# Ledger of designs, part 66: designed miniproteins, single chains

Each design is a single chain, and the fold is of that chain. pLDDT is the mean over its residues in the fold that is shown.

## One batch from the design tools (miniprotein)

Design m2287
Fold by ESMFold2-Fast:
Structure m2287 (fold): chain A 80 residues (1-80)
Amino acid sequence: SAEEVREKVNKAFEEAEEELARLHERARAEGWSLEEVQERVRELYRKLIARLDEILKNHPGEVPKELQETLNLLKQQLEK
């Protein structure tokens, strides 16, 4: 259902946001360079995209338009 897809997407973003916050905290604590932080952020985005693609494949007829738009945005972030 569309609601099931929405719940899975929300959980994926919640977990990614928490991981991003912890990544920035670790970067400051461990003295990571800006380049290292950017590399880790790109890895986080690749992981999130893969998870969203999995949700898409499991619900091919019920994917919200917003999910496809979000995937396109995340893919654009990786092109930086």
Scores: mean pLDDT 77

Design m2288
Fold by ESMFold2-Fast:
Structure m2288 (fold): chain A 100 residues (1-100)
Amino acid sequence: SEAEELLREAIEGYDQLIKLARETNDRELIALELERLITQLEVLAKEFEKLGDEEGAALFRRHAERLREALEKLKAGELSREQLVAELEELRAELEARLA
């Protein structure tokens, strides 16, 4: 379904950022790519709205909000790279569960 394709696209975005955060100490690069993922999740929420899937739209907005909080904490030095990865893995697992 189109909803499954949007879910897989989001999961791929999470996978790419998790890999980057594990492989680099460049906090500015991680923050930039986290901002890009947030924007992608907002676009996906709008695509779910176009499909009439309000539950899917709400899910992606919630993910975007949670990642914005993580981004603010990362920029403030209040969130470690390991804590960011753990949060990304938790959110990714929620999306993967919806495909099962």
Scores: mean pLDDT 88

Design m2289
Fold by ESMFold2-Fast:
Structure m2289 (fold): chain A 86 residues (1-86)
Amino acid sequence: IKELIEQLKKLMDELEATYKRLAPYLPAPRKAALSAKLAQIKAMTNQLINGLRTGEGMPTPQQLQQYNKLIAELKEELAAEEEKLK
């Protein structure tokens, strides 16, 4: 559990750092869309960490599936934007 929480924090920090690095180079509508998705993932990450720490609000398989899908989508979108800057 503790190791999983640290992995989630590191993942969130890495996604946020990548977004901040790319943000100055993004068109306004794309920046807004990625910012919104990052905010959603951050909220879900905080909820999951709280559930893991307190034992309350244990994540369901469906919640974990949706969370993993959003992370995968954001990673792919950020990688695509980074590729455009080459």
Scores: mean pLDDT 79

Design m2290
Fold by ESMFold2-Fast:
Structure m2290 (fold): chain A 93 residues (1-93)
Amino acid sequence: SSKSEQMARQGADAVATQALLTFGQSPAEQAAEVERVVKQVSAMVVGSVDDAVAVLQKTREESLRELEELGASDVVKEAVRATFDARIAEAQA
């Protein structure tokens, strides 16, 4: 839905913004700060399992796309991927 698309874009924008604000920190420190935002964004996703998983998957893909465009390190991108994957697995359990 348009609301789910807006939620995914807002979540991805928050993740990308945190990565941008933490440029100049070590990759590990940046990854930790970005992971914190991914957890916050992921916690806001509610609804049925199928709806939540769809929003989380879209937020993950859009977040990773924006991070790639920003030239984020592989450490940061992997932390984002792993954190969303863990949340998706929890939603499916």
Scores: mean pLDDT 85

Design m2291
Fold by ESMFold2-Fast:
Structure m2291 (fold): chain A 65 residues (1-65)
Amino acid sequence: DDSVLLSAVHELSRLTSPLSDEQLASLVAALKPFGARALPPLRELLSSPNPHAREAAARLIEALG
């Protein structure tokens, strides 16, 4: 169900601090079932004005790819 992917992307876009290693591990586990389908919205986050969102997206793309 895409609601998990959409919720994760929305939360990442609103980060006020760097993503923790524990949060990263939890998000990787939650997004892994989506496979390649998770990559397009994460790649869009790389263009976010929020530097924490860009960093988190890059780390998640690396972990999932």
Scores: mean pLDDT 81

Design m2292
Fold by ESMFold2-Fast:
Structure m2292 (fold): chain A 89 residues (1-89)
Amino acid sequence: MEEFIKELEEKVREVLRKAGLSDEQAKIVADYIAGLVYGLIKSGRLDQAEEDAVAAARYYLESLGATEAIPEVEKVIREYIQKIKEKLK
């Protein structure tokens, strides 16, 4: 579980850096998304985590003017939520 959350954070951070965000901005956004997913999993709300994390990512990236990163960040979120769901079944 923790390994997937760490990989999610690292992969989102990588995507955001490639989209032109500073390392500090990329870390803040990636940490928030990973923390949100982790919190929802610990609360038994894994089915909610995917859409909530995608919505949060879209909101932050639109506010930062990094809309071009949204499709790849969404893909990463969905891929890691699917991996987590498969491991828990």
Scores: mean pLDDT 82

Design m2293
Fold by ESMFold2-Fast:
Structure m2293 (fold): chain A 108 residues (1-108)
Amino acid sequence: MEKLKEELLEAAKKVINSKTVEEYLEALDEFVIKLYELFPDEKEKISKAYEETLKELNITPQDLAQSLDKELRKKFFVLFFKKLAELLKDDPEKAKIAAEIAEELEKE
């Protein structure tokens, strides 16, 4: 768990710090793979957290991909993991991991 958590956190940081749309899409693909490794069988909750975060921030996936604004990307991923933690409430261990990733990203 700890190593997978660290790998996911680093993958999220790569997405946030991407300088081009191409780098963003490559980093996002790695992030999604690591996300499913850390939270197996939670695709429904992950999808819901993603959709709810886009709706709350009033942005599209294309807005995230084209934006070179690190602050917007950081805000998105912090909110995403906070929403994921809430959706994982029935599994306190998974919820805690998601919440801790949100806290670490917020400190950057």
Scores: mean pLDDT 84

Design m2294
Fold by ESMFold2-Fast:
Structure m2294 (fold): chain A 108 residues (1-108)
Amino acid sequence: MAVEAAKKAEEAGRKAAEAGVEAGKASKDGTRGTAAAISGIGGEAGGRLAAKKKSPKLAEEAGRAAESGGELAKRAGEYSGDKKAIEKGEEAYKLGKEAEKAGREAAK
């Protein structure tokens, strides 16, 4: 369970980082794209570490970082009209939220 939440957070973080990079390339709002990419990288790295340490708390935190990154990438995409950034951002947001919930449940 903790490892599953961690893997989901790693995947969500990777998607948020990709969405942030996409938003940064096409966007007139490079600041949000960069922030999304940084948050996504944190989620990916945190998820990987959580899996290695079998830590539900780290998986919850990594999922939350991916959720934040996805939201920022979506907003940057909406501002620039980048449909790919919006789609990737929404996907990362949903997966990050699921990872946060799974990490929280695994901690019980």
Scores: mean pLDDT 79

Design m2295
Fold by ESMFold2-Fast:
Structure m2295 (fold): chain A 67 residues (1-67)
Amino acid sequence: GPAEKEAIAAKLRELLLAQGYSEEQAEKAVRVVLELDLSPEQQAALEAAIDAGDLDRVDAILTRAVL
């Protein structure tokens, strides 16, 4: 539900800031996650990639969801 998606977006923000991305870049990524209509499988895969700190996998999942 929306709360799960918000939690995933918050985790992504923390990961990006920890990796040296700007607050503006982190906020843009959060908006992308919140605006995308991700399937439950895509949400689970995204959360797993974030929890693993795998930004390449995060990027691949988000790119596939947009394109």
Scores: mean pLDDT 81

Design m2296
Fold by ESMFold2-Fast:
Structure m2296 (fold): chain A 107 residues (1-107)
Amino acid sequence: SKKEEALKLVEEAVEKMIEIFQRALDEGRTPEEVRAELQKVIDELIEKLKGYLTPEQVEEIRALAEQFAGEAVAALSDPNLSKEEALKRIREAAEDFLEHVRRLLET
């Protein structure tokens, strides 16, 4: 179904964003550099989703993706977190984002 194809696109985008964070943690990249790469992934995802979902659903997913990116960048820039703790928080935020998208697509 179009909803199943849309969910797959979101899952693929999440995997790309997690890879960006893993590389950022390993290379010591700035939050600003990471935000630029994440925004590109989000923008590409949103353009693809326009072929599968209503405009309202697309904008809700954009907002959820931007919230996830913000939470993940906050974890990346937290000096009190180890690399492992930062990545764990990023993965938890990603799982929360995917759960919200799944619920949105059930309607």
Scores: mean pLDDT 87

Design m2297
Fold by ESMFold2-Fast:
Structure m2297 (fold): chain A 88 residues (1-88)
Amino acid sequence: SLEEELIEAARAGREAARAFLKRLLEEENATAPVPEEEQLRNLAAQAAAALLARGASVEEARALTASFGADLTPALERLAAQREAAAA
C-alpha cells in the first residue's frame, strides 16, 4: 500500500523519502507547493502517525523522524494520547 511505501521510505532516510516524494509528484504531474525540507518533515510526520496507528511505540515513531531534523516529540505524544483514548 501507499502507506507502507511511505513508512518504508521514511525509515530508509532522507534520500529515500526525497525519491518517494519525487515519484509521487511526477506520477500526479504536480508541483511541490512548499520547500523540500517542509515536504520531508510532513512525510516524516505522516509516516510516524501511520506507525503509531499500526501499534508502534512513540519511541519507534521518534526514531523514524530523527533523520529529518524535526522535533516531533510533542506531536507524537499528542497522537499517542489520542490513540490510547480511542483504545480505552
Scores: mean pLDDT 71

Design m2298
Fold by ESMFold2-Fast:
Structure m2298 (fold): chain A 77 residues (1-77)
Amino acid sequence: LDALKEQAFAEAGRVQDLLQELVDRGQLSDEILAKIQEVDAAIQAAVDNPSEESYQATIAKLSELRAYLEEQIEKLE
């Protein structure tokens, strides 16, 4: 569990860096906000019921959001 927790925190950090870049460019969309809310719900579920499954689900959602944000940044330039 500790290793999965560390992976989740590392991925969340990468997502935060990408979100900050989009904020700085004035490019936060309602779709990005909706995806952030889905990730927040997954994080809350993992905090409320910590398991290998809940942390893996959170990491998967964070990775999906990261890929989406990377694509959005690429489209800006």
Scores: mean pLDDT 80

Design m2299
Fold by ESMFold2-Fast:
Structure m2299 (fold): chain A 73 residues (1-73)
Amino acid sequence: SLSPLAQQIRAAIDALERRDVARARELFRTLGLPESLVDDPRAALEALLEIARRNGDSESARQVERELARLDA
């Protein structure tokens, strides 16, 4: 099972993918990230990547890296 933090990071990634801005802002607030980052998809994903890496969550980090790669396609 995912840790609560890993669940929140993945939920934030999912909200960004679905363009659910209200949900993404709520999750960013819960994670202690600026809600304004949600308006910039790259900055939002980079912030989630940093949190995942700081917490040793390699699986969430890989998920964010895949989403960042999709922005470059």
Scores: mean pLDDT 84

Design m2300
Fold by ESMFold2-Fast:
Structure m2300 (fold): chain A 87 residues (1-87)
Amino acid sequence: LSNYPKELQPAVNFMVEQAKKQNLNVATLLTFIDSSITNDGATVANLAKAYNAAIVYQGGAAPDAATKNALENAKSVEEFLKIASSL
């Protein structure tokens, strides 16, 4: 439903699929992502921060501190997906 930039769509799609695999609420995830983009800007790093916050909020399995830091400091969608696919 959100008109995310085309460049960010693969990261958003990945996050939605991970939420589904953990049986988490996708609408809650998208609310966190939309809030982060609106307040902080439409970057993959801000998407990763919103994703990690939404997972923790819903009691899902969060990555370790090193992986969380790497995801939240990713400079491109390609870098984000490379880090995430190694999990």
Scores: mean pLDDT 78

Design m2301
Fold by ESMFold2-Fast:
Structure m2301 (fold): chain A 78 residues (1-78)
Amino acid sequence: GKIVSYEIHVSPGALDGAGNEGDKVTITVTFDDGTTETGSVLIHTEEQWQDFLKQVKELEEKYGIKIKGVTFEPRPAP
């Protein structure tokens, strides 16, 4: 099916295997038949975050796909 929307969920303060703090970004893609697929990536640097946002913007512009929503989890207390 064709992708009709994206939903992005950001969970800050996730740790990798080396103990480096990053943001866990979960992307849910909705298709024109009503099915969904979910994927996630861990973003550690501002450069990786900017690259991710650029890719999302390019997909919106190229395919006319809209972000359905962006949700942020509160950062875990220190």
Scores: mean pLDDT 69

Design m2302
Fold by ESMFold2-Fast:
Structure m2302 (fold): chain A 74 residues (1-74)
Amino acid sequence: SLEEIIEEAERVKKEAEELLKKTKDEEAQRFAQGAIRGAEAAIKYAKEGRESGARAVLGMAKKDLEEAKKIEEG
């Protein structure tokens, strides 16, 4: 549902913002910024009723967040 997409995108954005604040690694920062932008786009598309577009950009944001986490963890 659109509500579930918004909730997940908000969680992704929050985690990416927290990671961006603490990481000193430029590659992790790049992926975290990508996750934030993708999550914001997903929220916007979901609020516009664009479910397929919202799911696609949320999927990309989740992948960016996972890559940022892997880099930060070493």
Scores: mean pLDDT 88

Design m2303
Fold by ESMFold2-Fast:
Structure m2303 (fold): chain A 96 residues (1-96)
Amino acid sequence: APSEEVRREVEELLQQALQYLLEGKFEKAKELAKKVLAIVEEKVAPDDPFAVRAREQAEAILKKAEELRELAAEEKALRALPDSREAFAQIVSRSN
């Protein structure tokens, strides 16, 4: 079993990563999730139930951060367009 100190560090990092995810700080959330994976791999037995749970949570945060980052980039691109419907209507009108 991991030491109480290692367990607290991992739990605090996971909580901070979730907080950064909620704040839209996806890169920081990913960095903390990767740090959790590194600590678990270095200091905890691979078959420990705590290690399995921590890896699953860290991997879930990494996946969610990437998904939200992609959505944020798409929303930014859409907001930069003047009017996608009007632009499309103009293109269609040129096809006569």
Scores: mean pLDDT 76

Design m2304
Fold by ESMFold2-Fast:
Structure m2304 (fold): chain A 78 residues (1-78)
Amino acid sequence: MVEEIRRKTREFNAKDLDLDEINREIGRILRMIGDDITYELAKKAIEEKKYEVAKKFAEQLRKSGADELAKEIEELLK
């Protein structure tokens, strides 16, 4: 089934897909992955009492549009 799943992924009916929609979804997923990593690094910095480093990660989260994650880190720093 693995080889058939890979073939279905490659041969997925792309004619019914808008390439712009695919590009938007890929961009969204990549941003979410980057934001998740940044959030975990910010939490680790807080645990290590490196609050200035955690603030820098929160700023990066705001720049990427992850305002909710940035706010959560900022609340932990209060």
Scores: mean pLDDT 70

Design m2305
Fold by ESMFold2-Fast:
Structure m2305 (fold): chain A 61 residues (1-61)
Amino acid sequence: MLEEARKKAEEAVKKNPSVDKEAYELYEVVLKIKDEEKARKILKLVLEGKSVEEAVKEVEE
């Protein structure tokens, strides 16, 4: 669910207080995408090892 997807993104940010570019971009993408299906797919792809850019492109395309 979008709520769980957002929670996972927040957890990743908290574990890295000096958040790197990728973690920050993931958090921004999850917040911007208010569609539960898209947010879930992006998180799944990132967890499977794809970059945020690749995950967004795959879901948006």
Scores: mean pLDDT 64

Design m2306
Fold by ESMFold2-Fast:
Structure m2306 (fold): chain A 65 residues (1-65)
Amino acid sequence: GRALAREVLRAAGARRLSLEEAARGISEVTGMSLGTARRVAELGDVDGSGVVDEEELARGLDALG
């Protein structure tokens, strides 16, 4: 989870991403569908802020297994 989250944020050039930006980045890096990527971003956004950092994004990715 963390290595993929780090790659997504590095590719975006940002420390935080909106759920839409995170979903797009996950989809581009991993090749998963945008719908699945959006679910991952939402799972990382446990406080409902609509924004995810590296740790939150890693949590979403890890929640898939």
Scores: mean pLDDT 80

Design m2307
Fold by ESMFold2-Fast:
Structure m2307 (fold): chain A 74 residues (1-74)
Amino acid sequence: ITIEDMIAKAKEIVAKLPDDPEEAAKYMEKVFEEITLSPLEPNVKLALAQAIGGVAAGLPEEVIREKIKEILEE
């Protein structure tokens, strides 16, 4: 999984976020559970979570990319 794949997946996840806050919270809980249970390395899971948070917060793609890189380098 590449940094570009993580950013693309984060954008896709956030784009599917429900308008209702309660439904949005439940959707995100399922998303993070899926990530936690996946066979990915712990640092990759953390990087994906941070990418999702960054996209949801409206951070520039460049800033999100830098954060992912830092996490993947420990």
Scores: mean pLDDT 78

Design m2308
Fold by ESMFold2-Fast:
Structure m2308 (fold): chain A 89 residues (1-89)
Amino acid sequence: ADAQIRQLEALAALVRAILRAAGASQEDVDAVEEVRRIVTEGIRAGRVEEAEKEARPLAERVEAAVRAAVASLSDEELRAILEEARAAA
């Protein structure tokens, strides 16, 4: 459980870094944190499937924002973001 939560925190940090570098809105960045919060609560409560369903609309928004962000960034920029996010985790 704790290992899954740590992995989710690391993934959320990476996604937020990608969105910020691409100039995504604060609302999109906040959606990443809300998805992480909902799923983390679900893991701790043993209700992951229900938490995933609750987070789905925000997760779909995050997926769309990440797709747009990745399309706007160079491979070099993406690599730098990955390195920075891993250092911050």
Scores: mean pLDDT 82

Design m2309
Fold by ESMFold2-Fast:
Structure m2309 (fold): chain A 62 residues (1-62)
Amino acid sequence: MAEQAIEGTELALELLELSGASPEEIRKVTDWMLAWARRQGASQEELDRLRERAERVIARVE
């Protein structure tokens, strides 16, 4: 379940970047997806990696 939440978060970030979402929208969706992944049993290391990925996406969109 955690693995699916992680994969889903990664896919969501890619789709947000491709759709031209704003940095604020990407942050909001990221926070929600990370909270969900944590509830599904994702480790702190996995959550930190997902947040780093989101920050890279935000940097590219800005």
Scores: mean pLDDT 81

Design m2310
Fold by ESMFold2-Fast:
Structure m2310 (fold): chain A 96 residues (1-96)
Amino acid sequence: KAKEVLERLEEALKRLEELAKKAGYNPDVLEAIELVREALELFKEEIEKTGEVSDIDFELAEAAEALVEALENQDSLKALEYKEKMKELIKKRKES
């Protein structure tokens, strides 16, 4: 459902923005913010264009949430893993 994916991505973005304010300048958090913003914008564009939610959209929401958790826990290896997963999912969605 479009609302579910939208709310999950917006919540992930909010959590990252709050983390950025507390942590100061952190390049990993700033990169994560850009990735979640790109995923959110792409999702909004695709919903406006087709009205259809893809399984990739749910996978992007899951990856964004996992990335937020990794960064909040200062797990740099998992944060890198989920950043790469988000990049691949964004690429797949654009190719759809």
Scores: mean pLDDT 83

Design m2311
Fold by ESMFold2-Fast:
Structure m2311 (fold): chain A 64 residues (1-64)
Amino acid sequence: SSVLENLEKQLEEAVANGASPLELDILLGLARIVLGVLKATNGSEEEIKRAEELAERIERALAA
């Protein structure tokens, strides 16, 4: 969960600072890696949903 907390904080800072599409794409890649690791290591459903929501938020930021 600390990795998810750090990625969530990075997204908040990126959005506040008008991050480039490249920076958002990197965060999206990291969020997807974390999601894959959580699924592979029997992470909780709540942590998996949280990682999915993080990826969704980044996708929305990229679409804006």
Scores: mean pLDDT 83

Design m2312
Fold by ESMFold2-Fast:
Structure m2312 (fold): chain A 73 residues (1-73)
Amino acid sequence: DERVEELVERARELLDRMIEARRERYNKPEYLEQALAEKERLLAEFREFVEKDPERAEELLEQVEEQFEKALA
């Protein structure tokens, strides 16, 4: 399902941007390693969500994207 892969890829890009935005705040390698591990966990959970309800998953992704943009302001 192309839509599943598209939404998961969008989520990955968002999480990568979030980690990069906080990169300079990781004083220890362990903090970054934990953030990367959490990213993989969240992506796996999001993929399951997209497979069950892609429309709702897309809405959730858009809400998180908006929240992240507001956090950068």
Scores: mean pLDDT 79

Design m2313
Fold by ESMFold2-Fast:
Structure m2313 (fold): chain A 81 residues (1-81)
Amino acid sequence: SMTREEVVTMLREEAERVQAQLDEVQKRLEELEKEREELEKSGTLKKNPELKEKLDKEIAALRQQGKQLAADRDTLLAVAG
C-alpha cells in the first residue's frame, strides 16, 4: 500500500502536469483572442461569418477546457492537503 507521503507527492506531481496543460491552453486562448480581435478590427469577420463562428467555437471550447483543467488541478491539490 502507498504511504500518505507517496500519495501526496503523486497528487502534487499530477497537479503540476495539469497546470502545464492549463498554461498551454491559456497561451493558445490568448493567441486566438488576439487573432479574433485583429480580424474583427479589419472587418474580415463581418465579411466572413463562417470564420467568425469557427473562431468563436474554438475560443469557447478552449475556455471550457481551461475551466476543467483548473478544476482538476484544484481538486488534486485539495486531496493532497
Scores: mean pLDDT 89

Design m2314
Fold by ESMFold2-Fast:
Structure m2314 (fold): chain A 61 residues (1-61)
Amino acid sequence: SSFLEGARALLEQFLADPRVSLAALRTIADWILSQAPAEDRAALRELAEEVLARAEARRRA
């Protein structure tokens, strides 16, 4: 799979894991974004924002 596809799968797995805190997920997302190929960076940033927003909503529920 492409880097973006792999990053999506990984972030979705961490989002689904109740042991992963919002702070940890944010750190993981930032690290993945920092390693992203320049071409994929904008799409990955959007993906990271989406995943973090969903995690934040889960925290507030």
Scores: mean pLDDT 80

Design m2315
Fold by ESMFold2-Fast:
Structure m2315 (fold): chain A 64 residues (1-64)
Amino acid sequence: MLTPAGAVGILLLSQGRGDKVEAAVEAIKAGASPREVAEMSGLSESTVRAAIENALSAQKLVAE
């Protein structure tokens, strides 16, 4: 389900090329689907998924 916060996150994905991956992760956390984020940002679905997995893994390690 896409929330208004998720839509704002996706908008930020178009802001700059260097920050797209970080913005994609934030959009997913806000409720956007990986497919929708990939299509709207121009990233591949595999790139979006890898970024999410990396962010979740890092957060889990820090939380431990």
Scores: mean pLDDT 62

Design m2316
Fold by ESMFold2-Fast:
Order: structure tokens, then sequence, then C-alpha cells
Structure m2316 (fold): chain A 59 residues (1-59)
């Protein structure tokens, strides 16, 4: 699985399990990573916990 695929799954997970304004703040770094050809370290750092959470749920 590619990093982009994992980020897309993390966005779907957040949409399902988060609410309101916090959802937009959590999703924005993930969407920025999908739009960019280069990985922003700050956005990646914010994305990693959600990617790992999705992986745990699939295991």
Amino acid sequence: MTLKEEIERAIEYLKEHSSGKTLKLDIAPLENLLKSDEINPEDLSRALPFVLEVRRKEA
C-alpha cells in the first residue's frame, strides 16, 4: 500500500469518527499531502497517528 492510499483511508476514518471544526483541522494536513508532489514533514507528522490507527483497525 502506498503512503497516498494510507492517507486517503485516514481521511475517510476521520470523516467517520470526528466531528465539526476539529475534523477540518485534522483533514487539512492530510489533504495537503495528497495535493503536494513533495512531502511536508509537518503535515506528514500530523498524518502518521491516523495512518497507524487505520492500520491497527485493519489488523
Scores: mean pLDDT 65

Design m2317
Fold by ESMFold2-Fast:
Structure m2317 (fold): chain A 72 residues (1-72)
Amino acid sequence: MKEKLIEELNKAIDEAIKRLKQVDPELGKQAEIDKKAMSSPEAAGRTVAALAEQVPEVKPLADKVRELIDKL
């Protein structure tokens, strides 16, 4: 159901931010701020994925976020 996809999306976003903070702490902090500024999980996911995909080590998590958005 749609609610389960939103829950999975939120978890994927949080995991991407967590990983991004480990690899690039400043970019990870920016992703967390940008996520909080967004009014929907979909908008937050797109914003966080755009930041995370700039870091090769985090790109697989960004790809996962985009995949979940495409399923909504």
Scores: mean pLDDT 82

Design m2318
Fold by ESMFold2-Fast:
Structure m2318 (fold): chain A 100 residues (1-100)
Amino acid sequence: SAEEELEKLLEEAKELADEILESDLSRTQVAGRIRRLAHLGNEMLDLARKHKVPEEVLRKVVEELKELFRRLAEAFPDQAALTEAVIEALERLAKEILEE
């Protein structure tokens, strides 16, 4: 189901965030991986939109994704502008989907 696929993708997102947090990465590598995580987040929201998942499921996915980016912002203050922009983009996309 779409809900099961979203749960799998969310677990993948959490694993990617943990790899960023645990790895000895350069600033450029951290930024690149944050952008990859953002791309995955967008794919998850597109999947939720396409399959018309329940509002509760969409809200949970968005909040858990935002929490991952908040953790990354705390760990990498020099990436705060990028992580904040991603959080704002996820919130905007979620609102658009919920208004459909």
Scores: mean pLDDT 86

Design m2319
Fold by ESMFold2-Fast:
Structure m2319 (fold): chain A 87 residues (1-87)
Amino acid sequence: APVLTPEQLDLEVEYAIYLIKASVALIDGRRAYERGDYETAIRSYEEAINILKEALEKFKDAPPEIRQDIENGLKRAEELLAEVRAA
């Protein structure tokens, strides 16, 4: 069974908290965009981008897979922001 060390568990928990925060901001942004509230959508996607940038700095020494997941999330958030700004 995959049992994490206390240090690995702490890293995974902190990472999960950042993912939840970013996901909430992305969901809020999408809901705002779908209802035509572009100002709120922009703010929410900018919040998600800021959370993910903070996560990249916090997890800079984390395994490459964690870093790559954050970088992929950041790219997606930036794409969503660009779509709203073009509307």
Scores: mean pLDDT 84

Design m2320
Fold by ESMFold2-Fast:
Order: C-alpha cells, then structure tokens, then sequence
Structure m2320 (fold): chain A 81 residues (1-81)
C-alpha cells in the first residue's frame, strides 16, 4: 500500500535521525510511521516502541510514557487475538 511505502521512508528517517543524535526528530518520524501502518501489525507496535525509546532519550518522558503504554496495549491485543 502507498501508506506502507511512506511508513518505510519515515522508519528510515527515524533511524537516520537517531544515528545523528536527534532523538526528538527520530521519535516524531517513528510516530508518523506507526500512524501509517495497520494498528494490528507488529511493525506498527515496533514503531511506537521506537518512538517511546527516542522520546525518553530526548528527555520527553510524558510522550515516552504515552507511547510505551500504547505499544504495550497494542502488543497485548495482538498476542491475545
């Protein structure tokens, strides 16, 4: 799908930002990727987990907690389907 192709670009941009130490930028890119992926997909859950980790490294603990909680709930639902 077009959305999944765009999500792959955001995942790549997030990885590049993270490698450059731009953790807030990385988190935003991972968040955009996750929003474009199917909500019941492992890849979307991983993208939210990466966003949470990047927000925490950026010092944005509120956003980190929000996305950790979201990824945890999504993972629980995926495993119990």
Amino acid sequence: EVEEGIADIYLALGNIAEQRGDYEGAAKMYEKAAELLPPDSELAIRAYENAATSYRKAGNEEKAQEFEDKAREMRKLLEEK
Scores: mean pLDDT 82

Design m2321
Fold by ESMFold2-Fast:
Structure m2321 (fold): chain A 68 residues (1-68)
Amino acid sequence: NLKELEEKIIKVLTSHGVSEETAKAIAENIIKKMKEDGLKSIEEFFEKYSLNEALLKSYGVTYEDLIK
């Protein structure tokens, strides 16, 4: 579910040295967009919002980190 995904994004970002505040802001923005567009998976989100995938990669976070 989206709540579990949000928590996972925060944990993965903070494990890569992103601050708790920044990680929460990024995760909240992703979940908000997914809810607004009716997207059900992180795969669908990255297909539609490639710039957000690039942003996460800039923090060292990969797709694989989010699906573990």
Scores: mean pLDDT 80

